Designed miniproteins, single chains, continued (2). Designs and how they scored, part 40

Each design is a single chain, and the fold is of that chain. pLDDT is the mean over its residues in the fold that is shown.

## One batch from the design tools (miniprotein)

Design m5375
Fold by ESMFold2-Fast:
Structure m5375 (fold): chain A 144 residues (1-144)
Amino acid sequence: DRQSLIERLQTEANLSEEEAQEIIDTLLKFLSEEQVKELIDLILENLNLSPEELLDLVLTKLVELKVGVAPEEITREHVEKLMEEKNMSEEMKERVLKTLEEAEKNPDNRFGLVLGIVAVINNLSTDQVVEVLAVAQRIYEAAK
């Protein structure tokens, strides 16, 4: 229920109805209505975290929503299934597999590389990821 979500953003994050609607419309550009609800619920439930911890949690959730598993659980099989579902070109498949091999070799940087894979598969730009993070930051700052 979109109205319940607007009311929660107003009461829990001190946003106006117009600001709450703008946030929801922004997220709907990249996410389904169900995914928008899950992401906003996550943000509102974790307002007690530091800004850095909240943004990391939001990034992790965005990967999970687009891939279906947490970044730590992403396997070659999950990536191959997503490539098949997106009917990707052989050139793009090769690029994605090379990025996954790099992630497997660099565990400390795995999260960033996995996020790159998810962005490529789901045709998300870096700007779109930044826009989702900016929304999370806006909700957090308003709730202060």
Scores: mean pLDDT 72

Design m5376
Fold by ESMFold2-Fast:
Formats: sequence, C-alpha cells, structure tokens
Structure m5376 (fold): chain A 94 residues (1-94)
Amino acid sequence: SMMEKIRQLLEEAGRLISQAVNMLKVEAQITGDEKLREAAERLEELGIRFREYVKNEDIEGAIEVAKEVVKLLREAGYTKLAEKLEELIKQIEK
C-alpha cells in the first residue's frame, strides 16, 4: 500500500541519519574538528526527533526534521548524503 511504502522510506531515512551521525562522530574524533563534533551532536538530536515523529505517525513533522538534517549535512560538507536524504523526502511527499 502507499502507507507501507511511506513507512519503508521513513525507515530508510532514519537509517541514513543514524549512519551520518556515526560518520560525523568518527571524523570529528580523527580530525579534532569542533564544528563537526557540534554538527554530530545536533544531528543526533534531530535523529531522535525524527524517530519520535515516525513513531507517532506524524509524517509532516518527520519531513520537517529531515529537511533540517539535509541543511546540516550540506553545511558539514556531506553533500552526497544530503542529496540522498532529500530524494527520499521527495518520494515521501508524493
């Protein structure tokens, strides 16, 4: 069903966000980049909010948080991850 497909896309977005948190944390530890550490912490907080919206079936809230994640990833230089997440969001908004 359409709702089943949306749930799968939201789950994929959540996995991508979790992976991005881990990647940013590792890079921040290796480089000592304080801005990347702060970005990783903010991304982790956004990931928690995203999962809460998904759990509550608040698709609109989940999309809004995911768009904030896209902005943060672009600012951190993770352009390919940002583009992948943005494409998932576009598929959910259809």
Scores: mean pLDDT 87

Design m5377
Fold by ESMFold2-Fast:
Structure m5377 (fold): chain A 100 residues (1-100)
Amino acid sequence: SQQDNIISLGQQMIGVGQQGSQNETDPISRQHIQHVIDRVQQIINDLRSGRISVTQAGNMMIGISSGMSSHFQSLNTPIGQQYSQQFRRISDDIRQILQS
């Protein structure tokens, strides 16, 4: 279903965020990434409970994944570029699901 696909992409965002956090040396950046992970977890919970729609959850996740893509791109590191690409792909996949 669209809901299951959005939840799966949210879980992928959490996984990439956790990997990114482990490879961050700056405590402020790690805390920012953890805040983003917590927000995505809350969106998934709200979607599962029916508090928000698939479209609302997807749009919130697009904003978050695009922001994280920009963050990791700004680090100018090979690993940062990989995480940036993963978040960009997740954003694109969410858009595709919302259009279907």
Scores: mean pLDDT 88

Design m5378
Fold by ESMFold2-Fast:
Structure m5378 (fold): chain A 76 residues (1-76)
Amino acid sequence: MEEHLKKALEEVKKQKEEVLKKLKELKDKEAIETVLNTQIPALEKAVSKLKKEEQAEAEKFIEELKKELEEILESL
């Protein structure tokens, strides 16, 4: 179970770069707001199921992702 969650987190980290690139390309405020309102809460729920040591790193990743999305939204 833990290994599957770690692999899922690694895939999310890889997908972060692709998602951010695509959102910048689209310049679509609605798409960015959808990610902030749906995908981020879903990731937060997934992180709550991780071990305490893994949670800190994952929470930092989500916080950084949220900040980057907000910066893109403000630049539009």
Scores: mean pLDDT 73

Design m5379
Fold by ESMFold2-Fast:
Structure m5379 (fold): chain A 77 residues (1-77)
Amino acid sequence: SPLVEELERLRERGLARLRAAPLEEVEAVLREFDQEVIDRFSEAVPKLDPEDQEEVLRLVAEMGREVAALLEEKLAE
């Protein structure tokens, strides 16, 4: 699915950007990343077949967990 591939690329870029961001910029970077995911997810998911919907939901959940863990690590410093 093109959306699954796009979300995988967004995940890689978003996480890399969040890791590289100084603490002062994390909120802005996170908001941009979250908005990109929301915009693509909301528009495209209803048009996907059930298998691709499940894959997208799994990727979004994984991204959410990775973002939460990374933020917790950065804020602990």
Scores: mean pLDDT 78

Design m5380
Fold by ESMFold2-Fast:
Structure m5380 (fold): chain A 119 residues (1-119)
Amino acid sequence: SLQAEIDLAMAQIAAGVSMTTLDSVRASTDEESLQKTVDILENHIRRIEELTKEYPQYRSELNFNRGKLLLGLGVALRQLGKTEEAREALRRAIELFRESTVPGADALLREAEAELASL
């Protein structure tokens, strides 16, 4: 379906933007900006969960992108001092990266494990 391909591409773009802003999130001390980032990431994660139910044939690709968003969410929550919520987001990201066969998943797995260890 053309719509399914568009939705998958949108999920990939959202995950990519999250990853490219990760260093800025790590450096941020502005609580309002960090909370807006959390809200955006949570909305994207919910959308990907819905898309995974609608398009199970793209589950692998959608779960990989959901992992990237959860990594970003964990980092933003850590910067807000929400340690237990950050821990849960990072644990979920680790699980999704372990299940992934996509090139680069092993590097993201190591990054997520390092972020979890820093909590």
Scores: mean pLDDT 86

Design m5381
Fold by ESMFold2-Fast:
Structure m5381 (fold): chain A 60 residues (1-60)
Amino acid sequence: MSVHEVARKVQKLMEENKDASLEELEKRFEEFLASLPPEQRAVAQRIVDSQLGLRRSELE
């Protein structure tokens, strides 16, 4: 999976879980990250951390 595919899947998870709690989103991202090869996991984790940070900010 390319970096573009990873970013696209993270975006899709954000859109599918826009009304979900942070806990639900975190669980979904954890499952997604676990499905990736180790070399792609680091890049995906950075994207996930960024998106979770934005979501957390929106809920405050």
Scores: mean pLDDT 76

Design m5382
Fold by ESMFold2-Fast:
Structure m5382 (fold): chain A 66 residues (1-66)
Amino acid sequence: SAAARQQQIMDLIIQQLNQLKALLSKVMTPEEVKERLKEFADELLQKNSIEEIQQVFDQRVAEIKA
């Protein structure tokens, strides 16, 4: 159902934001982490598929680790 798909997407985004928070917390201040996570949340929430969300997440992780 549409509701089940939305829940799956929300759960994925929450898990990904938690992982990004852990990575960012190693390289920037808590205030910068909050602002960056807000940007990532807005970007991920604009995606319509799990595949697109995963691609964006993988790209952001690679950028942070570079």
Scores: mean pLDDT 84

Design m5383
Fold by ESMFold2-Fast:
Structure m5383 (fold): chain A 85 residues (1-85)
Amino acid sequence: EKKKKEEEVLKKAKEIAESLGIDFEVLKKVYELGTTNSEEAAKLLLEAIKGVPKAKGLREVLEAYLKGAPEEEIKELEEKVKESL
């Protein structure tokens, strides 16, 4: 289960990195950091996408998460991002 989820996440991360023009190594580091410190991972990802117009929806999700928004609000933002990516 863990190996399959990791492979799928890394594959999607590579596709997202290519679509947004972000370094895949940065997204990989975000994923690795996310397993131990999700707040620092979110901050690192937010910095990486700060200048990317296509990532506006993803920035809103990360900002809500870091702000401590309700899980329900974060899930709604995530669904909206999935529709636009």
Scores: mean pLDDT 70

Design m5384
Fold by ESMFold2-Fast:
Structure m5384 (fold): chain A 81 residues (1-81)
Amino acid sequence: SSLLQEAQKKLDEANQRIQQALEELSKAQNDYNELQRKNSKDKNKQSAVLEEGNKRNSELLKRIQDYQQERGRSLAQLLKI
């Protein structure tokens, strides 16, 4: 049915977005760890890098959570078909 195909497509898209966001999170964490090490003698720069890193991580984690909720809704729709 079209509903089954649409729900499956949304599930596949949510899974892809989750994977991409996890890869972005990993890269962001590595990049900010390197910046922290590079600025270890400058507390002001280190604090700024940490604040930006925490903000980016929070945004990516929220995005992952939103995609996981969308995946859950798509699975619930599939179970009703």
Scores: mean pLDDT 78

Design m5385
Fold by ESMFold2-Fast:
Structure m5385 (fold): chain A 80 residues (1-80)
Amino acid sequence: MMEKIRLAVLNVLEKLEKTGKEYFSVDEVLELVEEELRKAGVSEEDIKKFLEILKELLKGKKYVSIEEIKKILREAILSL
């Protein structure tokens, strides 16, 4: 379980870094995380749980930097 989530997070970060963009919408980040978790074979229950943690950490934000995304994704993994 945890190893699949870590793999999905690494794939998210790689895709975001390849765009060359400094900022991303919260919705864009959440959609990409959900997609990569499904591709990694994470269960729907664990995807929902991880997304709930991310939504709480991203609460009140419309846009996030790549560095903030890295921090938030690490915090979400540690919260599992």
Scores: mean pLDDT 83

Design m5386
Fold by ESMFold2-Fast:
Structure m5386 (fold): chain A 113 residues (1-113)
Amino acid sequence: MDENFQRRLDGIQQLIDEAEAAVEAGEYEVALEILKELLATIRDALLYVEEDESVTLEEIEKLLELVDRALEVARRALEATEDPELRAEIERLRREFEELRARLEEIKEEKEK
């Protein structure tokens, strides 16, 4: 099914690039849909990290960098849109990304022992 963890990172990177492009184009509803897919994809990657001890510190650090980029996309969308419903949904997604980031930091610290 999954060839390796790198394909998960590549997929997340592609979704981030698409979300950034949607925000720059003023397509905030499209950006929201991509951010929702990003959240699901990052959650799946996090479950893989928790289940598979072969995932390296370097790979976890790369996933953390991608989560930080997803948070930045959400921040830019929030600054750019005045739609209160879109803002509320993006703010919810941002909180969920922040929770995933905190969990990844915890796992990283456990592996640094």
Scores: mean pLDDT 84

Design m5387
Fold by ESMFold2-Fast:
Structure m5387 (fold): chain A 86 residues (1-86)
Amino acid sequence: MAEERGVELARRLGEEAGRALGREHGASPESQAGMGEAAGINAEAYARGEGIVLPTGVPELEEAAKRAGEIGREEAERLRAEAAAA
């Protein structure tokens, strides 16, 4: 379903953004992985309409998760519109 695809996209984008943020700030590989995981989980929750479920105290990481979730929601909306037009 479109919602499922949007949620999966949000999770992947959130993980990528979290890891990228970690690399940009010189975090260790373990910290990069942790930031990616946290951002991915929050992005998935946001895409489901749940908001942030893992507060990190890192505003940049939380904003990255929100952005990823929003992109996932937009993709789900686009897929629903495409299906309705078919």
Scores: mean pLDDT 81

Design m5388
Fold by ESMFold2-Fast:
Structure m5388 (fold): chain A 79 residues (1-79)
Amino acid sequence: SKDDLLAQLQQQLDAVRALVDAAIAKYGPTNKELLRLEAEVGVLEIQAWVLTNDPTVTEEELQKLIGQVNNLTAEIQAL
């Protein structure tokens, strides 16, 4: 359902934020690749806020954003 996808999106965004923050804390705040990935997390957080406040949002749009969060999580884990 749309509500289940919204809950999943929020959980995965919280997880990727924690992951990138932990990576920056461990490897240092001057790593350009980590700064790029942190900026991409910020963009996805803004996109999620827009979709969460859009009453016309579709399950397909939520699934697409969830996929983008999962891809970014994989990039951070590959560091």
Scores: mean pLDDT 87

Design m5389
Fold by ESMFold2-Fast:
Structure m5389 (fold): chain A 89 residues (1-89)
Amino acid sequence: LKIITEVAGTKKLESDTVTITKVYPIRPEDVRIRGLAQSGSHEFPVEIKTLADGNAVVSVTVDAATIQEAKEKEGIDTLVMALVRVVAE
């Protein structure tokens, strides 16, 4: 098995709610798809929704209140979302 990590998007964390969304086709060789979202040492939950047409919608949403709390504690600045694919060889 190979692990492939691909940056899906980046957004600066300011005062408003931030959302990163990317659509990916699911390939026959994809054994598993996971999302990873982080800013500094702080991690955020990624949602993956599989559509009937075989596409996956990968998204992370960080609410303004969560951004404010995290900035006070962790010094976060930029949100990075990545897609992690586990691929059959």
Scores: mean pLDDT 77

Design m5390
Fold by ESMFold2-Fast:
Structure m5390 (fold): chain A 92 residues (1-92)
Amino acid sequence: SALEEEMKRLHAELQAALAAGDFERARALAERLARVYRELLLAQGVPEERAELEAEALLLAVEAAIARAAGDAERAAELEERAREIERELEA
């Protein structure tokens, strides 16, 4: 699908930005990736509330990866914990 292809492109661009140390670009790409993921879930019939939570968990996980790459281990741990809390709610 067009959304799946856009996610693949955004993921590749995000990895390139992280490798280059372009953390501002990586954050912008993370926000777009989460938005596209939400749209993909809605297109697949996932309820809006669940799609929003899954997209938020993805955004937090990517922001945590950016924080770790930038050397901010404390912020990365906080973001990873928040992502895990949402994932636990989704599994219940």
Scores: mean pLDDT 88

Design m5391
Fold by ESMFold2-Fast:
Structure m5391 (fold): chain A 90 residues (1-90)
Amino acid sequence: SATEEALEWLEELEREGRPMTDEELKEFVSNIANIDYETVDRLLAGEKSPELEEAYRKAQREILEALIKEFKRKGAPQQDIDDAEKTLAS
């Protein structure tokens, strides 16, 4: 899936030790959060509205849910999964 591909790409960047470009960051957030690119642009521009605040909360939740799923897929320690789930619940 696009989310799984985005997470694998993030691991490659971490292995290389290079930062994301602004364009790569927008694409990553769009893919992982399952939100459109225009919404990502508006969020990064600091635009505030009830609709964007809800989109931001949804994006954070979906990013964290995708990360938890990937941790489980890779057999990460239960503590790492528990920590991520606790963050999602707060």
Scores: mean pLDDT 70

Design m5392
Fold by ESMFold2-Fast:
Structure m5392 (fold): chain A 72 residues (1-72)
Amino acid sequence: MAEKARKIVEGTVELLREAGLDELAKEIEEIGKKLVEVLEENQDASLEEQEKAAEEYARKGDELLKEALEKI
């Protein structure tokens, strides 16, 4: 799980940087690093706990995008 989450975060950050959204990319990278860290610390955690961590990441990403759009 953690490795796949890391790849998703890296891919998303790369796409945002290519789009010229460097500041947003940096914020997403920081949130993603925390998600990967939580998943790595809970490597013995149940699949349910890992899914909850992924859902939390999705929620934080959605809130960040909403805030970025409101600033435009």
Scores: mean pLDDT 70

Design m5393
Fold by ESMFold2-Fast:
Structure m5393 (fold): chain A 92 residues (1-92)
Amino acid sequence: NEKRRFEELASRLIREAQEIIERVRAMRDLLDRYRALHPELRQLIDQAIYYAQQAIEYVRQGNLQQAQQLLAQAREALERAEALVERIARGE
């Protein structure tokens, strides 16, 4: 059932993209409040938001393969941002 698989995958990709956007925005707001928003971290946050938004757009166009690729890039940017936040918190 191709239609069901498409709809389930599309919903999952949109949800994951929205979760990434919400998480990086919360991270940005927290870091900005404590004046800890370094330029490198800002760039990673902006990249995560950009790729996640593009993934949602490709889902809307029916291109789930491209959406998955963009979502993977968004997740990588989020993970790199989280790793950088952890290093900053440790004084590294």
Scores: mean pLDDT 85

Design m5394
Fold by ESMFold2-Fast:
Structure m5394 (fold): chain A 81 residues (1-81)
Amino acid sequence: NILNLIRTLDFNNAMIDALNHVIKNGLSSAALQQMSDNNPNPDWAYVYRTLGDIVAQGQRSGTSRASIVGYLKQQIDKLKQ
């Protein structure tokens, strides 16, 4: 469960900043997969892989970029708890 994975991370502030960076600079599944593959921290690698999967699934289902961004903003709000 992607929501549970994001919500249970101890580095919530860094995660919020990373999610805002992804939203601001664009949603590329390929870039997120590369960030996962190149990240030596396994927790961050899992997060980037998971975000890449969300973006790829949205693209396959024809989900708009705005809808994907809205979903990620909802996840940020949950992390701020």
Scores: mean pLDDT 68

Design m5395
Fold by ESMFold2-Fast:
Structure m5395 (fold): chain A 100 residues (1-100)
Amino acid sequence: SEAEKKLSEELKEFLTKLLEELKTIKDQEERRKFFEEKLKDDPTYVEGDTIEGFLAKTLAFGLFTENDEIIELVKEIKEILGIKLESIEKMLELWEEMKK
């Protein structure tokens, strides 16, 4: 849909900018704090969203819409933040299987 395409484009732009800014921060705690402040700017943000919950939600959206660019951005953000959440790992494993 037009709305899905617009949301995908806005989300991709948000994640790309976020990742670039996170790469300039050397401290993990400051990266998490920066992400939490930026979460409110995301079009899919819901009051009370956690970093982990937001990444899982965004990854699920990327998988459901077959948007590899969003999935790759979530993977890089997850890796730079050192997040090891089982639900995210399982979704990334599913994505790798879908590519085979």
Scores: mean pLDDT 79

Design m5396
Fold by ESMFold2-Fast:
Structure m5396 (fold): chain A 69 residues (1-69)
Amino acid sequence: MEAAIRAKKAEALELLGEAYENAEDKKKADELFKKALDLLLEVDKETARRFAEEIKETFGREDMVEYVE
């Protein structure tokens, strides 16, 4: 269970890094953030919310927290 969550978080972090590189392109960054959150939502809603808060803290994307609700 934890290993699967860790793997999803690692993949989500890679997508987040790619979104950071594409931060100037809001559309691409939006798609990458949503892909990362969708992966986490398939595992656990609380984990997805925690990751959405990290996206908010790092990129100022408050809408991503609402996306996972």
Scores: mean pLDDT 72

Design m5397
Fold by ESMFold2-Fast:
Structure m5397 (fold): chain A 69 residues (1-69)
Amino acid sequence: SDVERIKAALEKLLGPDHDFSDEELEEIARRVLERARERGVPVERAIALLPQIVSGSPETGFTVRELPA
């Protein structure tokens, strides 16, 4: 699924020592997918933009920014 693709890309981006739960990664992936759909951006492009649109940490919480048009 698209959520699983984004989640896998997030896990790869964060590395094996990340402290995120499976549920937290899925929530972030869903937000990214919603942003991509809202803007008409392909999932592959949303994945490429992950370092620019996802910010924060487990301690401070995460923000998923709007994808550039």
Scores: mean pLDDT 72

Design m5398
Fold by ESMFold2-Fast:
Structure m5398 (fold): chain A 83 residues (1-83)
Amino acid sequence: SELLELVKEIMDILIEETAKKKGYSEEELEEAKKKGHELVEELYSQHSDEEIKEAVKKMVEYYLPKLSEEDQKKLQELVKKLE
């Protein structure tokens, strides 16, 4: 679904930022993204669209101040698509 793909994209941005700060290898980054996608799919299967949107918005608000200006803008645009 569009929501599922959007949430995966948001998760990828957060994982990529963390990976960059921790100096992850390409292999470690790909594994982290795969696990992030699996987590998103599991949460999507257990929760309503409304619950997922609320949880993602809260997560983005928490991480937003810790991100680069470019990633902040990108996440804000993706969050708008959740509405």
Scores: mean pLDDT 82

Design m5399
Fold by ESMFold2-Fast:
Structure m5399 (fold): chain A 76 residues (1-76)
Amino acid sequence: SPLEELRRLIGQAIIRVRMKDYEGAKKLLEEAVELVKKTKDPEMKEGVILTAENIKELAPSLKEYADKLIEEVKKI
């Protein structure tokens, strides 16, 4: 299901952030945003927003990227 695929992408993105592979994390988050754009599912939107908020706490250097991602997802 799209929700299961989103959970996989989000989970892998968090793992990449913890590994300090920020470019890998960004690619997975971009895939998650594309999935949200295709489904328009409010639960999936919320999942990406909450994940981006958590990433800001885990990796402050990603704050600007995460803030832009949250604003993009809110517009979907």
Scores: mean pLDDT 88

Design m5400
Fold by ESMFold2-Fast:
Structure m5400 (fold): chain A 59 residues (1-59)
Amino acid sequence: VKESKVTLHLSADGKVEVKSKEGDLINEENAKKGFEIAYKDLNLEPKDYTLYASSPAPA
């Protein structure tokens, strides 16, 4: 299984910063945009969040 993760930092003022990226399955720019929207809609607290994606490796 191929796995990717992106760790994002959400600031109290709603700014999103990419702290780390591993693998190529997650688009950083789309992840940041999604989190900026979700911050307002879901009332997320300012902290680090990690996004995961996985795909099966060809056998």
Scores: mean pLDDT 72

Design m5401
Fold by ESMFold2-Fast:
Structure m5401 (fold): chain A 77 residues (1-77)
Amino acid sequence: EYEELRKRVEEHLERLIAEAERRGDLEEAQLGRNMMRLEEVLKEKLATTDDPEERALLERALAELPGLIAETVAALE
């Protein structure tokens, strides 16, 4: 389920951002924040697009985004 997966990834990112800030790793903390903002950008684009093909691609990207963020987060550890 997208919402549950998204919440877990968001909680994991928040924890990593806090840990990076504690360590003074400003670049890693900023990367985490940028990844959280990506979802908002994709949602905004989905709301404004009138192209069915683009809509399908954006919906797929949003569905896959939590997994991609989780993979990126794992790579940073």
Scores: mean pLDDT 68

Design m5402
Fold by ESMFold2-Fast:
Structure m5402 (fold): chain A 78 residues (1-78)
Amino acid sequence: MEALRERAAAHTIGLVRKAREEAGAKRVVLRAPEISEVTRAAVEAAREALPDVEIRLEETDLPLSEVEALDAAGNVVA
């Protein structure tokens, strides 16, 4: 369980960091078909690692997870 949470956290942190560094994202919206305990823990870890970026977690009816990156004005950049 812990190893899975650590991998999920590292992956989520990497996604948000890339959006911040390459696209200048100020907000990142993560959409998941199911918000599990692992998903919540990963998002919390990313918020702790990257406090300058607003990270939102939303549930979606789509079978695939989605990532949306927004700049300071709310425009989609990734």
Scores: mean pLDDT 72

Design m5403
Fold by ESMFold2-Fast:
Structure m5403 (fold): chain A 100 residues (1-100)
Amino acid sequence: MVTITLSPASTTVAAGETVTLTATVTGSEPGTYTLTLEVYDAKTGEKIGTSASKTVKVGETATLSYTAPSTPGTYTATVVARDEKGRIVGRSEPSTITVY
């Protein structure tokens, strides 16, 4: 299992603006991991979208970008790390995205 740190912990953007988040993978097991940002409606918990995937090694940082939804509201973004076999090996704490 790896630990994923996502920053910033919160951001406020206009509808349709690009949100940029940085993810850092930490752990003792060397390897290449695929990171994908998942975005959820904070009120319903439903997944509304995903970013393009980025590959990183342990100790590296990836920049993940997502176009903010057109609907104003509060959303949460979580990074999911998958190993070379496609297994989920870690999730970040959620970052809060406020869209106005």
Scores: mean pLDDT 82

Design m5404
Fold by ESMFold2-Fast:
Order: sequence, then C-alpha cells, then structure tokens
Structure m5404 (fold): chain A 70 residues (1-70)
Amino acid sequence: EVEKLREEFLAKLSEDMRQIMEETAKKIEELKNAGASEKDIEKVRFEAMKQMIESYERIKAEMKKKLEEL
C-alpha cells in the first residue's frame, strides 16, 4: 500500500531529524558552556542543516525507488 510506504518513510525522516536536532542542541549547549563564539555556534548549525538535507535526499531517493516498484 502506497499510504503505508509513505508513513514508513515519514517516520524515518522524523526520526533522523529528531536525532540531528538533539545532537545539534547538545553541541550548541556544550559550546555555550565553553564560552564559544557565535561564529562557532553558527558553524554547528550549518553542519546540522547539511546533515538534514543529506538525510532528506537519501530518504526521498529510497521512497522514489519503492514507488517505482508499485
């Protein structure tokens, strides 16, 4: 069922995003506690954005392949 496949991939995307956000928040908190600059914090945020985009593209490609099987 297309709906079940969609739900599965949305769940994977949600999980990946949550993990990236949690890791990013932890790193930012560590940097703030260490007195890091705003530029250092921005670099961590930028890296997180790259990871999110990569995760999205990967899951999107997997979903496309599964839809082609239907």
Scores: mean pLDDT 81

Design m5405
Fold by ESMFold2-Fast:
Structure m5405 (fold): chain A 85 residues (1-85)
Amino acid sequence: MKEEVEKKKEKLLKKIEEVNKALLEKALEQAKKTGLAKEEELKKKSEEILKEAKETIEKLSDEEIEKLYEELEKEEERIKKMLAK
């Protein structure tokens, strides 16, 4: 059972990294278009959010890891459905 939780943790960390990267790229594109935000500030905030998210995941209980994993899968499916429409 602990091995299954560790695998879910690894998948959560990978998904958070992917989402964080996608959000940063989108924010950087908007910053270039508007000139309103500094790219360095956006990168720093992205790194801080990613670090905090990883630390939170490492501190979560096995049950909390499972719930968070299910929520992320549900949101990913919802986004895919919206994009397919």
Scores: mean pLDDT 74

Design m5406
Fold by ESMFold2-Fast:
Structure m5406 (fold): chain A 111 residues (1-111)
Amino acid sequence: TEALKAYLENPSKENFDKVVKALSGASKETIDAAIQTILDSSDENLEAMLLDPDGAELVVGLLAFSSLEMRQKLIEKISKLSDEAKEALFRAIKLSPLVLTMFPDIKELIE
């Protein structure tokens, strides 16, 4: 997804809104492609995305709707980032308690 690449390189509200539109009504293929784009990005770009509140919320949404394999790969990548980036994701997850109950593997990340 070109919109997600643009957002990872420059986390602006405009680029975020383009990502949301691209993912609205998205197929599993589109969601998996979005996660693969994040996995292929630098740790610095993913960290910047997570430190943006909109980006952290998007990552929570992608984790909720992804396949188990893609979710585990994304969780592993995030686990190697800074404590600040992990705390930003943890704050976003706390705003969505349902995600923690539906996806208990995410609890291991926010330990």
Scores: mean pLDDT 74

Design m5407
Fold by ESMFold2-Fast:
Structure m5407 (fold): chain A 140 residues (1-140)
Amino acid sequence: VVGALKLSIQKEQNGNLEDASMTRLLAFTPILALINEGRLNDAIGHGNRGIAGLQEENTEAGRHYVGELYFLIGRAYEKSGQLDTAAIEYEEAARLFEEDGAYHRAAEAYEQLYRVYYSKGVEEQAMANQKKADEAKKKA
């Protein structure tokens, strides 16, 4: 995963956006497959290793991929019923997507936060995140 993400960053920096997009799919698809198979601890482990490797690069493209990894880790924790941890991961994903100007992805992260807080019965936090999702959609 980390090697594929580093290769995607390199290809993007070289102006090969189509090839970089394919490399991103190859990097994230294994984690999505693990989540879909219910191998949630394996998905979380792969995501955390990806974050650690990309933080060493400290690039703008690296921040975007770190946001995607936090989003996928949040989804794995949500599927395992660990809603408090899922919320923390989705909040970090939303923050990174906003910093990257990826407002559509930030809106999706805020929609997951709405669902998590709604499932916890915390209506005030759920509605606050719905509002953030709507605001992010207006910027996208």
Scores: mean pLDDT 80

